# Ledger of designs, part 104: designed miniproteins, single chains, continued (3)

Each design is a single chain, and the fold is of that chain. pLDDT is the mean over its residues in the fold that is shown.

## One batch from the design tools (miniprotein)

Design m11834
Fold by ESMFold2-Fast:
Structure m11834 (fold): chain A 77 residues (1-77)
Amino acid sequence: SREELEERLVKLGKRALEILNEAIEKNNKEAEKKAKETLEVLKKAQELIENNAPLEEIEKLLKEAEKLVKEAEKLLK
């Protein structure tokens, strides 16, 4: 549902910001870049939600953001 996608967006955004903060503190430029890319994808997903775009389109961006956030987490190892 749209509500479930909105909840996923909020959770991914919080996670991406936490990763961004950690990357900056550790001076990990690759993780910082990936976290910022994740946030840009999430911003696009938020715009689609606000414009009542199809759920499939929103889900596609959230899947991409989930992939990027996992990549950013791996870079912080």
Scores: mean pLDDT 86

Design m11835
Fold by ESMFold2-Fast:
Structure m11835 (fold): chain A 60 residues (1-60)
Amino acid sequence: MLEELLARLGDTSAPGPGEVRLTVRTPDGEIKHLNVPEDRLVETVQVLLEAGYTLLGMER
């Protein structure tokens, strides 16, 4: 799961229908964006927080 999420970091696209755009800070201090399906949102945030990421924002 984490590897798939990391491959999608840096997506500059607007979120599609049923997606949420997350703004996160990596453990290295970089700001990244990730579009996530709403039904996977809680799972994705948990994985990112456990990996040392900080959630900075969320757009629908």
Scores: mean pLDDT 74

Design m11836
Fold by ESMFold2-Fast:
Structure m11836 (fold): chain A 60 residues (1-60)
Amino acid sequence: KAKELIKKVEELLKKSSGEKKKKLQAILAVARMAEELEETNPELAEKLIKEAEEELKKLE
């Protein structure tokens, strides 16, 4: 799930500029943190994925 979110954000970053690009970079950082936490803290990882998905949806 985090890996799919990372791919989606990276594709959007290629097509974006300015403030939207900065917001997408922040979302990408959260998604990458969630990926790292999936093995050690799955509850926190799921929360971060959900928050990143909500922020991404606001930009679409």
Scores: mean pLDDT 79

Design m11837
Fold by ESMFold2-Fast:
Structure m11837 (fold): chain A 65 residues (1-65)
Amino acid sequence: SEGERYARMARRLIQAAQQRLAQGDLGSAQALLDTARDYANKARELGNEEEAEEILQEVDRLEAS
């Protein structure tokens, strides 16, 4: 489904953001996390609520780090 595609894209962006955080590139990491949040919200709107909530929680955790 399209919602599943958005969830998958959000997870890939989170992985990229984690790599940028490890490199000290906070600006690039934040941009990737912002896009991941947008994609997770789209996944939620398309009915993938549980996956979207899990992704949003991971984004929040990484932003708090």
Scores: mean pLDDT 88

Design m11838
Fold by ESMFold2-Fast:
Structure m11838 (fold): chain A 74 residues (1-74)
Amino acid sequence: SKLEEELKRFEKEVEEIIKEIEKEIEELKKQLEENKGLSKEELERRIIALEIAKELLKVALEIEKELIKRKEEE
């Protein structure tokens, strides 16, 4: 169905954003370990903010999946 195609597109886009966030978190953690780039406090704050953003995106995706599932079960 068209809704299943839209969900797959949304899921793919969210997964790609999550992968980019995970890559940025990994780079910031590497900078923290190597004592390079931003201050330790700024690096830690950015890592926390990105981890929160990642979890919010996962929640948004699960909400969208549940809403579409409920519409298809009606």
Scores: mean pLDDT 81

Design m11839
Fold by ESMFold2-Fast:
Structure m11839 (fold): chain A 67 residues (1-67)
Amino acid sequence: SEEEIAALLTEAARLLREGRYEEARRLLVDKLGISEEEADRIVELYREGRYDEADRLLLQVYLKLTS
């Protein structure tokens, strides 16, 4: 459901902010079904401190999965 996708993306963002990158990556790939390449890009943006860009990419993922 859209609610489940939103909750999972919110949890992924929380894990990323906490520096729990491997847990966030596994959630994005295993639970949301996004590609490893997309998940790695989101993780890298957070590692680089590019939080606004990472959050915009997470929003794009949400819109893609709920369309």
Scores: mean pLDDT 85

Design m11840
Fold by ESMFold2-Fast:
Structure m11840 (fold): chain A 68 residues (1-68)
Amino acid sequence: SKEGKEYLLKGSKAFHEKDYEKAIEYYEKALKLDPSLAEITYKMIAKAYEKLGDKEKAKEYKEKAKEL
């Protein structure tokens, strides 16, 4: 969906700005609007959690991406 892709782009911009919490919020919104973006969205959420030092959440989202 167009809206899902817009939020994926907003998430990527926030990630580039090192606002990892905001990036996660936008990626979660992208997933809600467009579940077909699940693989890329889970991978990006995992990377954001790695940057935040949340190893457990990073691992959780990496596994979600692999299961798709």
Scores: mean pLDDT 87

Design m11841
Fold by ESMFold2-Fast:
Structure m11841 (fold): chain A 66 residues (1-66)
Amino acid sequence: RYERIRELATEPFKKINEESKKRFAELDKAGADRETVIRETADSLIKIGDVLDEAIAQVRAEEAAR
């Protein structure tokens, strides 16, 4: 179970992490305000949650089909 969730989530998580690092570096260069940084952080956390929910739902569907 956990191995399958990890397989499904690994690549999306890497992509989100890479995009977030790049985005925050851009915001830092631009001198973005705290509110903008907080919003972008919240958006990244929502994306991570969505990836986990999707991976869990897929594993549950696979288990139900067995």
Scores: mean pLDDT 77

Design m11842
Fold by ESMFold2-Fast:
Structure m11842 (fold): chain A 77 residues (1-77)
Amino acid sequence: MSPEDEELRALAKAGAPEEEIRERFDEMVYQGLKDLIDAIVDVLVKRGKITPEEAQALRDSLLKKLDEEYEKWKKER
């Protein structure tokens, strides 16, 4: 199982409130998507597809979109 699944199960097993488990899940999804954006940008730089300067601009653009979508997800539950 993923490390994230084990953390959520540990919180549930410890009797953590449902709201705390939900907030932790949301944080994990957000962090995972940030990590994925960084990994994709790093691969593009390593492959010579973009420059480090273009990589920073792309990362900033994708993180802004992620932040906007993440706020939308929180509102549309």
Scores: mean pLDDT 74

Design m11843
Fold by ESMFold2-Fast:
Structure m11843 (fold): chain A 60 residues (1-60)
Amino acid sequence: SPLAAAGRAALREEFDELAEKLQKISKETTDPEEFMKKVVEAIAEHGRRFDARLAALRAA
């Protein structure tokens, strides 16, 4: 279905953005505790963004 195809594209895009952000955090953060905090925050934010994108696709 078009919605399923759009959802898969959104998931791939969010995954790519998350991967780039995690790589940047890894390069810029030397403290293990700060690294863990930033990783958890990045994952949570991308989950919220994906949910918002799915809601927008359903509304369209």
Scores: mean pLDDT 81

Design m11844
Fold by ESMFold2-Fast:
Structure m11844 (fold): chain A 74 residues (1-74)
Amino acid sequence: ARELVERAEELLEKANAAKDPEERLKLATEALEAARKAIKEATTREEILRAIGVAIGAIGLLYEAGLELGRPPP
């Protein structure tokens, strides 16, 4: 469970560092998927809150990357 949260956080950090909107979209999608899995497998409140934080951040990046690529917002 903790390892899933850590992986989701790492993916979100990579997404935030990505300058290319296509790469950012890919990494943010992976971060969101990892965060959803982390929430499902979470055994503590801390793990749930951390995973939710990643999900919120990833959704924001998906929205921004989508707009940069000329796609309609989600």
Scores: mean pLDDT 79

Design m11845
Fold by ESMFold2-Fast:
Structure m11845 (fold): chain A 58 residues (1-58)
Amino acid sequence: TAAVELAAKNAGLSPEQAREIAERVAAGEPYASAARRLGVSPRLARNVADGVRKLAGL
């Protein structure tokens, strides 16, 4: 989605990484757990997941 692509660009991640973070967090996974799987900081994972939700109107 365009929201995932924009969040990825803002965070310096690939769209695939941003999508995976957003999906894992939406499924109830903690930010720290999603961040660890993708090798990013928990703060970055939070920013991406929150950004995707806001941009997608979720």
Scores: mean pLDDT 77

Design m11846
Fold by ESMFold2-Fast:
Structure m11846 (fold): chain A 69 residues (1-69)
Amino acid sequence: KEEAIKLLEEALEKIEAGDVVGALRLLFKAMSLSDKKTQELLIQAIKKINEGKLDEAIALIKKAIELEK
């Protein structure tokens, strides 16, 4: 679970830096290490990134981090 949290925190940094592709790679890796409920939030975050709704994606990723704690 610590590894998933680190990947999600790095994904947030990548989004803020404008590296959306790097963020998506980290999100997919975090999903493989996460519980099903966290995976559902990350799927929603990926959809928001694809829609260009980065603020909503960031909020969903932060919720996923809280679920992994």
Scores: mean pLDDT 83

Design m11847
Fold by ESMFold2-Fast:
Structure m11847 (fold): chain A 68 residues (1-68)
Amino acid sequence: SMEEKLEELKERIEQVLRDNADASSEDRGRLIAQVVNDYYKKYGDLSDDEEAQMSRLIREVGDEFARR
């Protein structure tokens, strides 16, 4: 389901950010981009709704880690 795909994406982003907690903002951006690229390779073309939810999730997780 879309929820399961987004949960997988969230877990992967959170894990890579935890493993690189002291990374610069630029390096965090690159790590997130790599996870997103791998997600597109795995699931292919996303619906507009799935892309919107993914973009929101990426922003929310990134913002949370930027505040830590």
Scores: mean pLDDT 78

Design m11848
Fold by ESMFold2-Fast:
Structure m11848 (fold): chain A 66 residues (1-66)
Amino acid sequence: IEDFKRRLVEEAGLTEEQAQLIGEALRAVEAGDYEKAEELLSKVEPTLTDEQKRLVSRLIAEYLAK
């Protein structure tokens, strides 16, 4: 998850705060807490560009594919 957050900052151009929120949302998804994940993502989503949203979605999918 820490390496995933670094990729969000370096590859998607997110701030550390944005990467932290997405990282916490991803941990919530892994725990099956989809309501918490949705709340966290709703806080960060309005701050992202369309390109960042697409890249974040791909990085999350790659991380979860394992």
Scores: mean pLDDT 78

Design m11849
Fold by ESMFold2-Fast:
Structure m11849 (fold): chain A 97 residues (1-97)
Amino acid sequence: MEEEKEKVEKTLLKLIDKHIEAKEKGDELEAEAYESLILMIAGIGLSLAKQGKTEEARALAEALEKAAEYAKEQGDEELAKLLEESAKRLREAIEES
């Protein structure tokens, strides 16, 4: 779990970097594509929680929380808020499992 969590966390941080880079270049479609990929990863967590894979879902929630803090630090407050909301929903789904 820890090694997979670290890989997911690093992947999310890289996608955030690419999203910000695309926004700086004015490539709105590329920026939206990276944001969509980030949110799809968040959606996988909800599926894991529904399947009773609570440990995997919790690891992803932690990765999303780290990604949200990173996005906020990079100045992308909108993406940070989306990630915070995604992590919160995942935490709630885990608690109901």
Scores: mean pLDDT 81

Design m11850
Fold by ESMFold2-Fast:
Order: C-alpha cells, then structure tokens, then sequence
Structure m11850 (fold): chain A 81 residues (1-81)
C-alpha cells in the first residue's frame, strides 16, 4: 500500500542518515576502515530507497551509486595515505 511504502521510505532514509553520521564521526576519529563500512551501508539503504522511488530506473541508479562509492572509497584511501 501507499502507506506501507511511505513508512518503508522513512525507515530507509533514517538508516542511511544514521550510517552517514557514523561514517563522518569515524572519519573525524581517524578510523577510515569503519568510516568506509558505514558509507557502504548508507549506499545500500539508498539503493533500497530508489527501488521504491524509481523502480524503472533502480538498476541503473544502483550501478551509478556503486561506481561512485568505489571511486569515493579510492579517493578516501588515497587522502589517508
């Protein structure tokens, strides 16, 4: 139902936001490995959101988000070296 979809979207948004906040905290503490783990979790929740928001384009959006994530991870590792 529309109400169930809306409730799931709010849950997924909250989880994504929580993981981004945890990633920022771990990055500030110098824990790059944990920061990356939380960024990966945030992106997983974003992919699930787009399956609900834009199901026709969800697969393409997933590929773009996963590619952008791997590029970001490489940049963060280079910055920390």
Amino acid sequence: SAAEKAAKLEELKAQSKKHLEEAARHFAEGDLEKAIEHIRKAVEYMIEMYKLLDPDNAEQIRKELEQGLEELVALLKALAA
Scores: mean pLDDT 88

Design m11851
Fold by ESMFold2-Fast:
Structure m11851 (fold): chain A 91 residues (1-91)
Amino acid sequence: MEKEIEEREKKMIELVKNNDLEGLIELTSEEAKRLAELPPEELLKLAAELDAQIAAEVTPELLRKAVVLGEAMFLKLALDKYKTEGSISPP
């Protein structure tokens, strides 16, 4: 678990630094699928651990980039869902 969390954290930071929206979408989609299979207690534990690491390691500039890219990811995922599921019944 710890090694996987560290590798994921480093990869996320690298993708944010490089403005790699596609890589972030792929990483977050895979992680979201994995997290959906975890019980709520385990999710809360992981969230607390991640929050502590983020608070220690990230700069305000990196956080601002992450927020902007997160919003862009959300919009792109919403559009991709529309194309995949809404091709017959648009919203």
Scores: mean pLDDT 60

Design m11852
Fold by ESMFold2-Fast:
Structure m11852 (fold): chain A 72 residues (1-72)
Amino acid sequence: MLAEELLKEAEEALEKGEEALKAGDEEAARKHFLEAEILLGVLHIMGGVYKDEELIEEAEELLKRVEELKKK
């Protein structure tokens, strides 16, 4: 399913952002976190359209994780 592929891409972008942040590459970290936020926002919208509560919950949880990492 397309949503599963986008979720995986969002998780990979979040992981790359965290790795870039640990390496001190703030610009790369910001770009990866933005990518994750865009993908997760699309997934949240898809979950709402398809009434997929589990997808909405997963997207919201990952979005909160991105926000937490951006505060560091």
Scores: mean pLDDT 81

Design m11853
Fold by ESMFold2-Fast:
Structure m11853 (fold): chain A 101 residues (1-101)
Amino acid sequence: GRAASGRAVHDALLAALPALKASERNGGDEVQVELAELLREADERSHELAVRIARLLLTDAARAAELLREAGLEELAERVERFGRDRAAQQAAHAARERAL
């Protein structure tokens, strides 16, 4: 049934995204939960796409978003681009605070 299929998908995504696996061990944060849901939606379209997106999410969010658009998953692409921008903004804010202290 759907439950068995969803479990196999979740296990595959955990293997592809080490950060998600670590989050499940130590308790989750909202970002990890949102990434897990995004990858699950991509996996419903293509398992190969979901694995590629999981690998790119932490290194090249722009390329991950491009692949999602090529697959017709525009809403997921917008979520990935937003995640990438927010992450970059947080990194810049941390660097600025360290220089000001």
Scores: mean pLDDT 65

Design m11854
Fold by ESMFold2-Fast:
Structure m11854 (fold): chain A 92 residues (1-92)
Amino acid sequence: SERRATLELIKKLAEKAAEAARAGDLEEAEVYLSLLAMAVEIARLAKLLPEDVLRRLEEELDRAAAALAAGDLEAAAEAFERAAEIAEEELE
């Protein structure tokens, strides 16, 4: 239940980050990246998710952060969309 709630939160935050990036809203995308990174860190500290899942999420967050820093909103949106897909796969 806590694992499921955490995955649903990660998915929702990643989807909102992708929507903001697709809309060209850099500031909103950065806010959702910060919230998403915090959710993933809490999941790591609480041992709620397997190491492989945490590593894959962290890789996509690193890509999103680098893309946003470069002003590449399309690349950022794609990274956020992959993070949402990772969370969705773990919900099944």
Scores: mean pLDDT 90

Design m11855
Fold by ESMFold2-Fast:
Structure m11855 (fold): chain A 57 residues (1-57)
Amino acid sequence: SREEVLKKRLELHSEYAEKVKEALKKANGNEEETEKEIDKLNEELSKRMDEIDKEAS
């Protein structure tokens, strides 16, 4: 259902936010390392969201 898809997308967004917080904490002000980890997380989030949308279609 659409409700299930929306819940799954919300879960991915929440997971992403937590991972970003961890990346910032671990990088300890190293912008280059933080950017690399965030880029990786963004790519993973986008792929997972696209898969959910395709499966829902």
Scores: mean pLDDT 79

Design m11856
Fold by ESMFold2-Fast:
Formats: C-alpha cells, structure tokens, sequence
Structure m11856 (fold): chain A 98 residues (1-98)
C-alpha cells in the first residue's frame, strides 16, 4: 500500500528529528508538535498503532493537565521507550510545563 509506505517514511523522519533534538530545539516546539513527535516515535520504534494512540492521548492530557497527568505519561513512556528516548521526551514535557 503506497499510502502506508508514505506514512512509515514520515514516521521515520519524525523519529530521526526527535532523536537529534537539542535542548534548545525542544524549547521551540508547540504542544501539538510535541505530541505528534511522541506518537511518531512510538510508532516507528514499536510499530504498534494502539500503543501510539495511547501515547498521543496521554501526551495531550499531560499538556492540558500537567499536574494530574504528567506522572502517568512519564511512567508509560519509561515502560515503552529506551532510556535515551525517555530522557528526550521528558525534556519535551519540561518545555510544555515550564
């Protein structure tokens, strides 16, 4: 399916951008872009659409209610991402809540 190949390519590009984010770059991202990067990272790493949708949902909740939802989001990411990727995702959350 050409549309699926295109989708996978875009997700791989998002993952590469996320992996190369500097602390300075992370602080310039919008909440929507941050949630999109988190979802794309999970999809390209785990290839699990349900997992990616859950990450998106938790990221959106962490943006809306950081004090209530941030801990759950961090715990979920810690279970489903590698330590270096988890550290970069926490930098993104710090950019949203600071």
Amino acid sequence: DPEEEERQRRLAEQRERFLKLSEQDAKTLTPEQLANIAEGLVLSTENDEELAREVRRLAEEAIRNPEASREAFLAFLEEHTSPPLFERLTLILDNIVS
Scores: mean pLDDT 65

Design m11857
Fold by ESMFold2-Fast:
Structure m11857 (fold): chain A 66 residues (1-66)
Amino acid sequence: MTFRVTLTGTVAQMIGTVLRLIGEPSAEVTPLSATTYRVTLTGSEEEAQALVEELRALPHVEVEEL
């Protein structure tokens, strides 16, 4: 599953989200810009969906499925 993550808000909030994404062992994270990342998940569809739901619940984070 591949999706786009757009980060807004404070620098601290952006850093927290980036560290969460980089720390995911099944995720390949590709920076598109300073605030936009492409994420490809290699785990199960259930694991991918759980991460997308987690990210969508975060303040100042936008997730778009590609």
Scores: mean pLDDT 78

Design m11858
Fold by ESMFold2-Fast:
Structure m11858 (fold): chain A 62 residues (1-62)
Amino acid sequence: PRYRILGDVPENVKGAARKIAEATEKGEVVTPAELAERIGISVTTARAALADLERLGVAERV
């Protein structure tokens, strides 16, 4: 699925979700595969991290 980055990620977010926050811009639409390649993580890890950001209200599935 595709995700839109909605805003600033809280400073307490760590690991792959933090790397995604640092590698993306507000309003950017990304896929787990694109992020996995961009930041050097697995597609599975990217999916999990994007789901975490979606639960926090910082990313939205589009």
Scores: mean pLDDT 81

Design m11859
Fold by ESMFold2-Fast:
Structure m11859 (fold): chain A 69 residues (1-69)
Amino acid sequence: SREESKERAVEAILEVRPDLSEEEAEKIAEGVVTLIESGFSEEQIIQFLVKEGGLSREEAERVVRAALG
């Protein structure tokens, strides 16, 4: 479900970026699940996480993997 994908993304974001607040992680995760539902490619979602989320490419790949299941 969308909510389960969001929960997995939040957990993954906080694991790779423990410096972020839960509110910041939830905002980034909301962006990720919205892009997934809108049909954006995995590469486009990775670029979103790197550019807007401040994650490294490796961290972004882990978050996308978690969100997709």
Scores: mean pLDDT 86

Design m11860
Fold by ESMFold2-Fast:
Structure m11860 (fold): chain A 55 residues (1-55)
Amino acid sequence: MEKLKKQVEVAYKNLSKEQIEITIKIYEWNAKRTGDKRYEEVAKALKEILKKDEE
């Protein structure tokens, strides 16, 4: 998880909060549709980035 979280932070560092929120919704939808845990892991990492910014 730590390695993926860092990669997500680097990839999405220049996105706005709104763009990150949209990306989370897309990954969560794909996770539900495909059952692929990788989509869930990316969505979770993005949510943690947003929470860190709000906390």
Scores: mean pLDDT 73

Design m11861
Fold by ESMFold2-Fast:
Structure m11861 (fold): chain A 58 residues (1-58)
Amino acid sequence: AEEERERMIELLTQALVDAGYDPETAREIATSAVRALENHYGLEGAKKAVENAAAQLR
């Protein structure tokens, strides 16, 4: 569970950095987004949403 959350945060952080955000801002955004997605969709739904968001940013 925790390892999967960190993986999702890392995936979004890297996608945001690749899109031009600085690493600190990217990680803050990714952390907040993953938390919100997990609270709304659960862990499996959050994973799918994160993968889709990362794909759209690249």
Scores: mean pLDDT 79

Design m11863
Fold by ESMFold2-Fast:
Structure m11863 (fold): chain A 73 residues (1-73)
Amino acid sequence: MKKLQEEIEKEVIESLRAMVIALIERFETTNELSEEERERLEELKRRAEEAKTTEEVLEVLREFEKLEEENKK
C-alpha cells in the first residue's frame, strides 16, 4: 500500500507540474512579452520542473498568476 500511495503522489505532482508549465507556455505564445518577462517565465518553468512537492508547484502557479495580472495592465 505505501508504494501505491507514493506512486499516486508522484503522478499528482507530475500532473500539476505539467499543467502549470502548459499554462506558462500558453501565456508565452499568446502574449507579446519583453525579454525580461520571457526570462521570468522561463525561470518559473524551471522552478516548476524542479518542484518536489505540490506546495512548491502551487507557489510557482501563484507567482505566474501575479505576472499574468501585471500584463493585463
Scores: mean pLDDT 77

Design m11864
Fold by ESMFold2-Fast:
Structure m11864 (fold): chain A 66 residues (1-66)
Amino acid sequence: AEEEEQERKEKIGRAVRLLREHADDPTLTVEDIAREVGYESLEEFEKDFKKAIGKTPEEYLAELRA
């Protein structure tokens, strides 16, 4: 449904912003971001993030920290 797709896009957009804001925080995990943006499953979050961004959230965070 369009509502589900829009909600996923909004959640992933928030996750990207949070990862960028907290890239310098070594205590922050990808799991923390997933929960903060409303994902109950880290696995589902990773799939949706990779589909939208082209990278896993772990890869994205690692690149921000490099």
Scores: mean pLDDT 79

Design m11865
Fold by ESMFold2-Fast:
Structure m11865 (fold): chain A 85 residues (1-85)
Amino acid sequence: ARAERLAELRDRAVAAARARDVAAAIEELRRLRELGASGLELSAVGEEMARALAPGDPARVALAPALREAIEVAREEAERVAEAL
């Protein structure tokens, strides 16, 4: 279930990036974060999105801050859980 949902959201995020639909790609990144995707899982999605876009594509510049924010939030959530243990 979780792995299947992560794959669905990843595929949608990559497809949105390929279509240069930045808003849809950002929304799918938010859904991945809400599902509890780790920083490593989000980095893997970002790597796939980067491969879907040509170097220098404006969509890369627009997506980078959103991906960085999602990774940072996931890291902070992991740190809070670790501190509670």
Scores: mean pLDDT 77

Design m11866
Fold by ESMFold2-Fast:
Structure m11866 (fold): chain A 56 residues (1-56)
Amino acid sequence: KKIEELEKKLKEAQKKYDEIARSLVQPNPLTPEMVEQLKKARDEIIKLRKEILKLK
C-alpha cells in the first residue's frame, strides 16, 4: 500500500539522518558534505511525514 511505501522511505531517511547525526559525536570531523546530507535527509523526512499525513 502507498502508506507502507512512504513509511519505509521515512524509516530509511530517518536512519540516514541518525547515522549522520552520530558523526557529531564521533572522532571524525563533520564535513560540509555531511552537513548538506543532514539537511537533505531532514527535508526528506518532513516531506514524507506530510505525504503520510495527507493519506490518513
Scores: mean pLDDT 73

Design m11867
Fold by ESMFold2-Fast:
Parts: structure tokens; sequence; C-alpha cells
Structure m11867 (fold): chain A 68 residues (1-68)
């Protein structure tokens, strides 16, 4: 379901934020790929996928800006 996909993406996003804060960009790359694959293979509408991708990108950009 969309809710299950969102919940898993929230978990992966939290781990990605921890990786960025730790300077572990190898782990960040793996988590980013996992989030992208999960979203791409999910049974969500294109609109829902675009909305979730935008939310993830905005949050990751925020964290990256804070550590730069």
Amino acid sequence: SAEEVRARLEELLAEAKRAINAGDYERFDRLSAEMALLLATSPLSEEEKQALAAEIRAELDRVLAEVA
C-alpha cells in the first residue's frame, strides 16, 4: 500500500540522514539507491511517486545543506 511504502521510505530516509551526518557517503549512496528502487517498483500512481520523490529530495537537500 502507499502507507506501507511511505513508512519504509521514512525508515530509509532516517538512515540516509544518519549516514550524511556521519560522513558515510558510501552508505548514503546505497540507501538512496534502495529508496529509488522501492519507489520505482511500488504499485503507486505516477503522481504519488513524484510527490514522494520530491519530499525525499527536499529533506535530503536540507540535511546536506546543514553539513556543508
Scores: mean pLDDT 83

Design m11868
Fold by ESMFold2-Fast:
Structure m11868 (fold): chain A 102 residues (1-102)
Amino acid sequence: SEEAKELLERAKEFIEKHKDNPELVVDILEQLVKRYPDNADAYILLAEAYLKLGQFEKAVEWAEKAVKIDPNNKRAYQILAEAYEKLGDTEKAEEYRKKADS
């Protein structure tokens, strides 16, 4: 929807301005996801915020939800690869890197 696109663009601007406060970013994005549960971009932004917080299991959770909505989203696979690498799961990290590169 147009409203979801506008809110996502505003959320991206807010994230860029507050990149040093990822907890605040998470709070805003969790509300956005609740409002637009079918919007893969909102899940990706939330997964990126959790990745920056070092909460890698949550980053995986939200990125996997994004992939279920949009299985061709390369950014979601990049996040999964980075998060699994940080969790020490090298095999899954390599699998998702290949999917991101396809």
Scores: mean pLDDT 82

Design m11869
Fold by ESMFold2-Fast:
Structure m11869 (fold): chain A 100 residues (1-100)
Amino acid sequence: MEARELAERARELAREAMEKAREALRAAEAGDAERARELAREALELAAEADRAAQEAIDLAAAGKGDEEEKELALEASFEAGVAAVMAGVAYTLADIIAA
């Protein structure tokens, strides 16, 4: 039960991080440095939370307290969180260039 709850939480957080990262990039493309920076920060925080939840789920599965499906879900969430963090970093850099 705990591994599944952590994997599902990681997936939800990763999805939210990706949505915020996309919004941050759109704000940067529109020239709104302040909004891009705010959204990028939110995306990075959500991505970090998603990665922590995913790692806990993976550790539980490795300890025999979860199955392969829960492990795969957590791994997918971790990868999505990583992509969101990269996108947010790009948006933050673009915001700094716009503000300069």
Scores: mean pLDDT 85

Design m11870
Fold by ESMFold2-Fast:
Structure m11870 (fold): chain A 85 residues (1-85)
Amino acid sequence: EKEKLKKEILELIGKILDIIGDIIELEKELEKLEKKLKDPSLSEEEKEKLKKEIEEIKKEIEKLEKELKELLKKLDELEKKLKSL
């Protein structure tokens, strides 16, 4: 039972690290797009397109942050269960 919980915790940590990695990559992409948006040579149409891409990335980050929060809560519950054994 204790070994099974340890395995489940390790698998969950793996998933958490993957999501953190995805968030970091999306934040880097967001920073690059926000920097591009500051280019004064951009047309209004190009600015609108960049703003939409930025909004989409922000929404994806929010979804991943919500998933991360749920996984962290599950990790806390499994760690408490492991301590009770």
Scores: mean pLDDT 86

Design m11871
Fold by ESMFold2-Fast:
Order: sequence, then structure tokens, then C-alpha cells
Structure m11871 (fold): chain A 60 residues (1-60)
Amino acid sequence: MVELSEEVKNFLKEVYGLSDEEIEELNKLLAEGKFEEAIKFLMEKTGLSEDKAKAIVQAS
């Protein structure tokens, strides 16, 4: 996936309290194809397991 969908962005902001800057950083990592870094970033910010963070990235 090249970028996060609007629905996924809103979900991350509302449920996990990610800032607009954190969502932009995640979107940039995904756009650059840095999926491992994107997954690690999401895990650090949300506390999700690797499998769940990967599922969110794939669902975008």
C-alpha cells in the first residue's frame, strides 16, 4: 500500500491517540516502501503486536 486510507487515519487518531505528525510519518514510511519501519513505528506508538500492526498496514 502506498498510503493510509482516511478511515485508517481516523481510527488511529481516535483509538490510539496518534497525532497528525505521527500519521504523516507512518504514511511517509509506507510511501517509501519501508514496511518494516512502518510496522515498528505503529507498534511503538500503539502498543500493538507485530501481527496486528502488520494487519492494520495491510488493511489500508
Scores: mean pLDDT 77

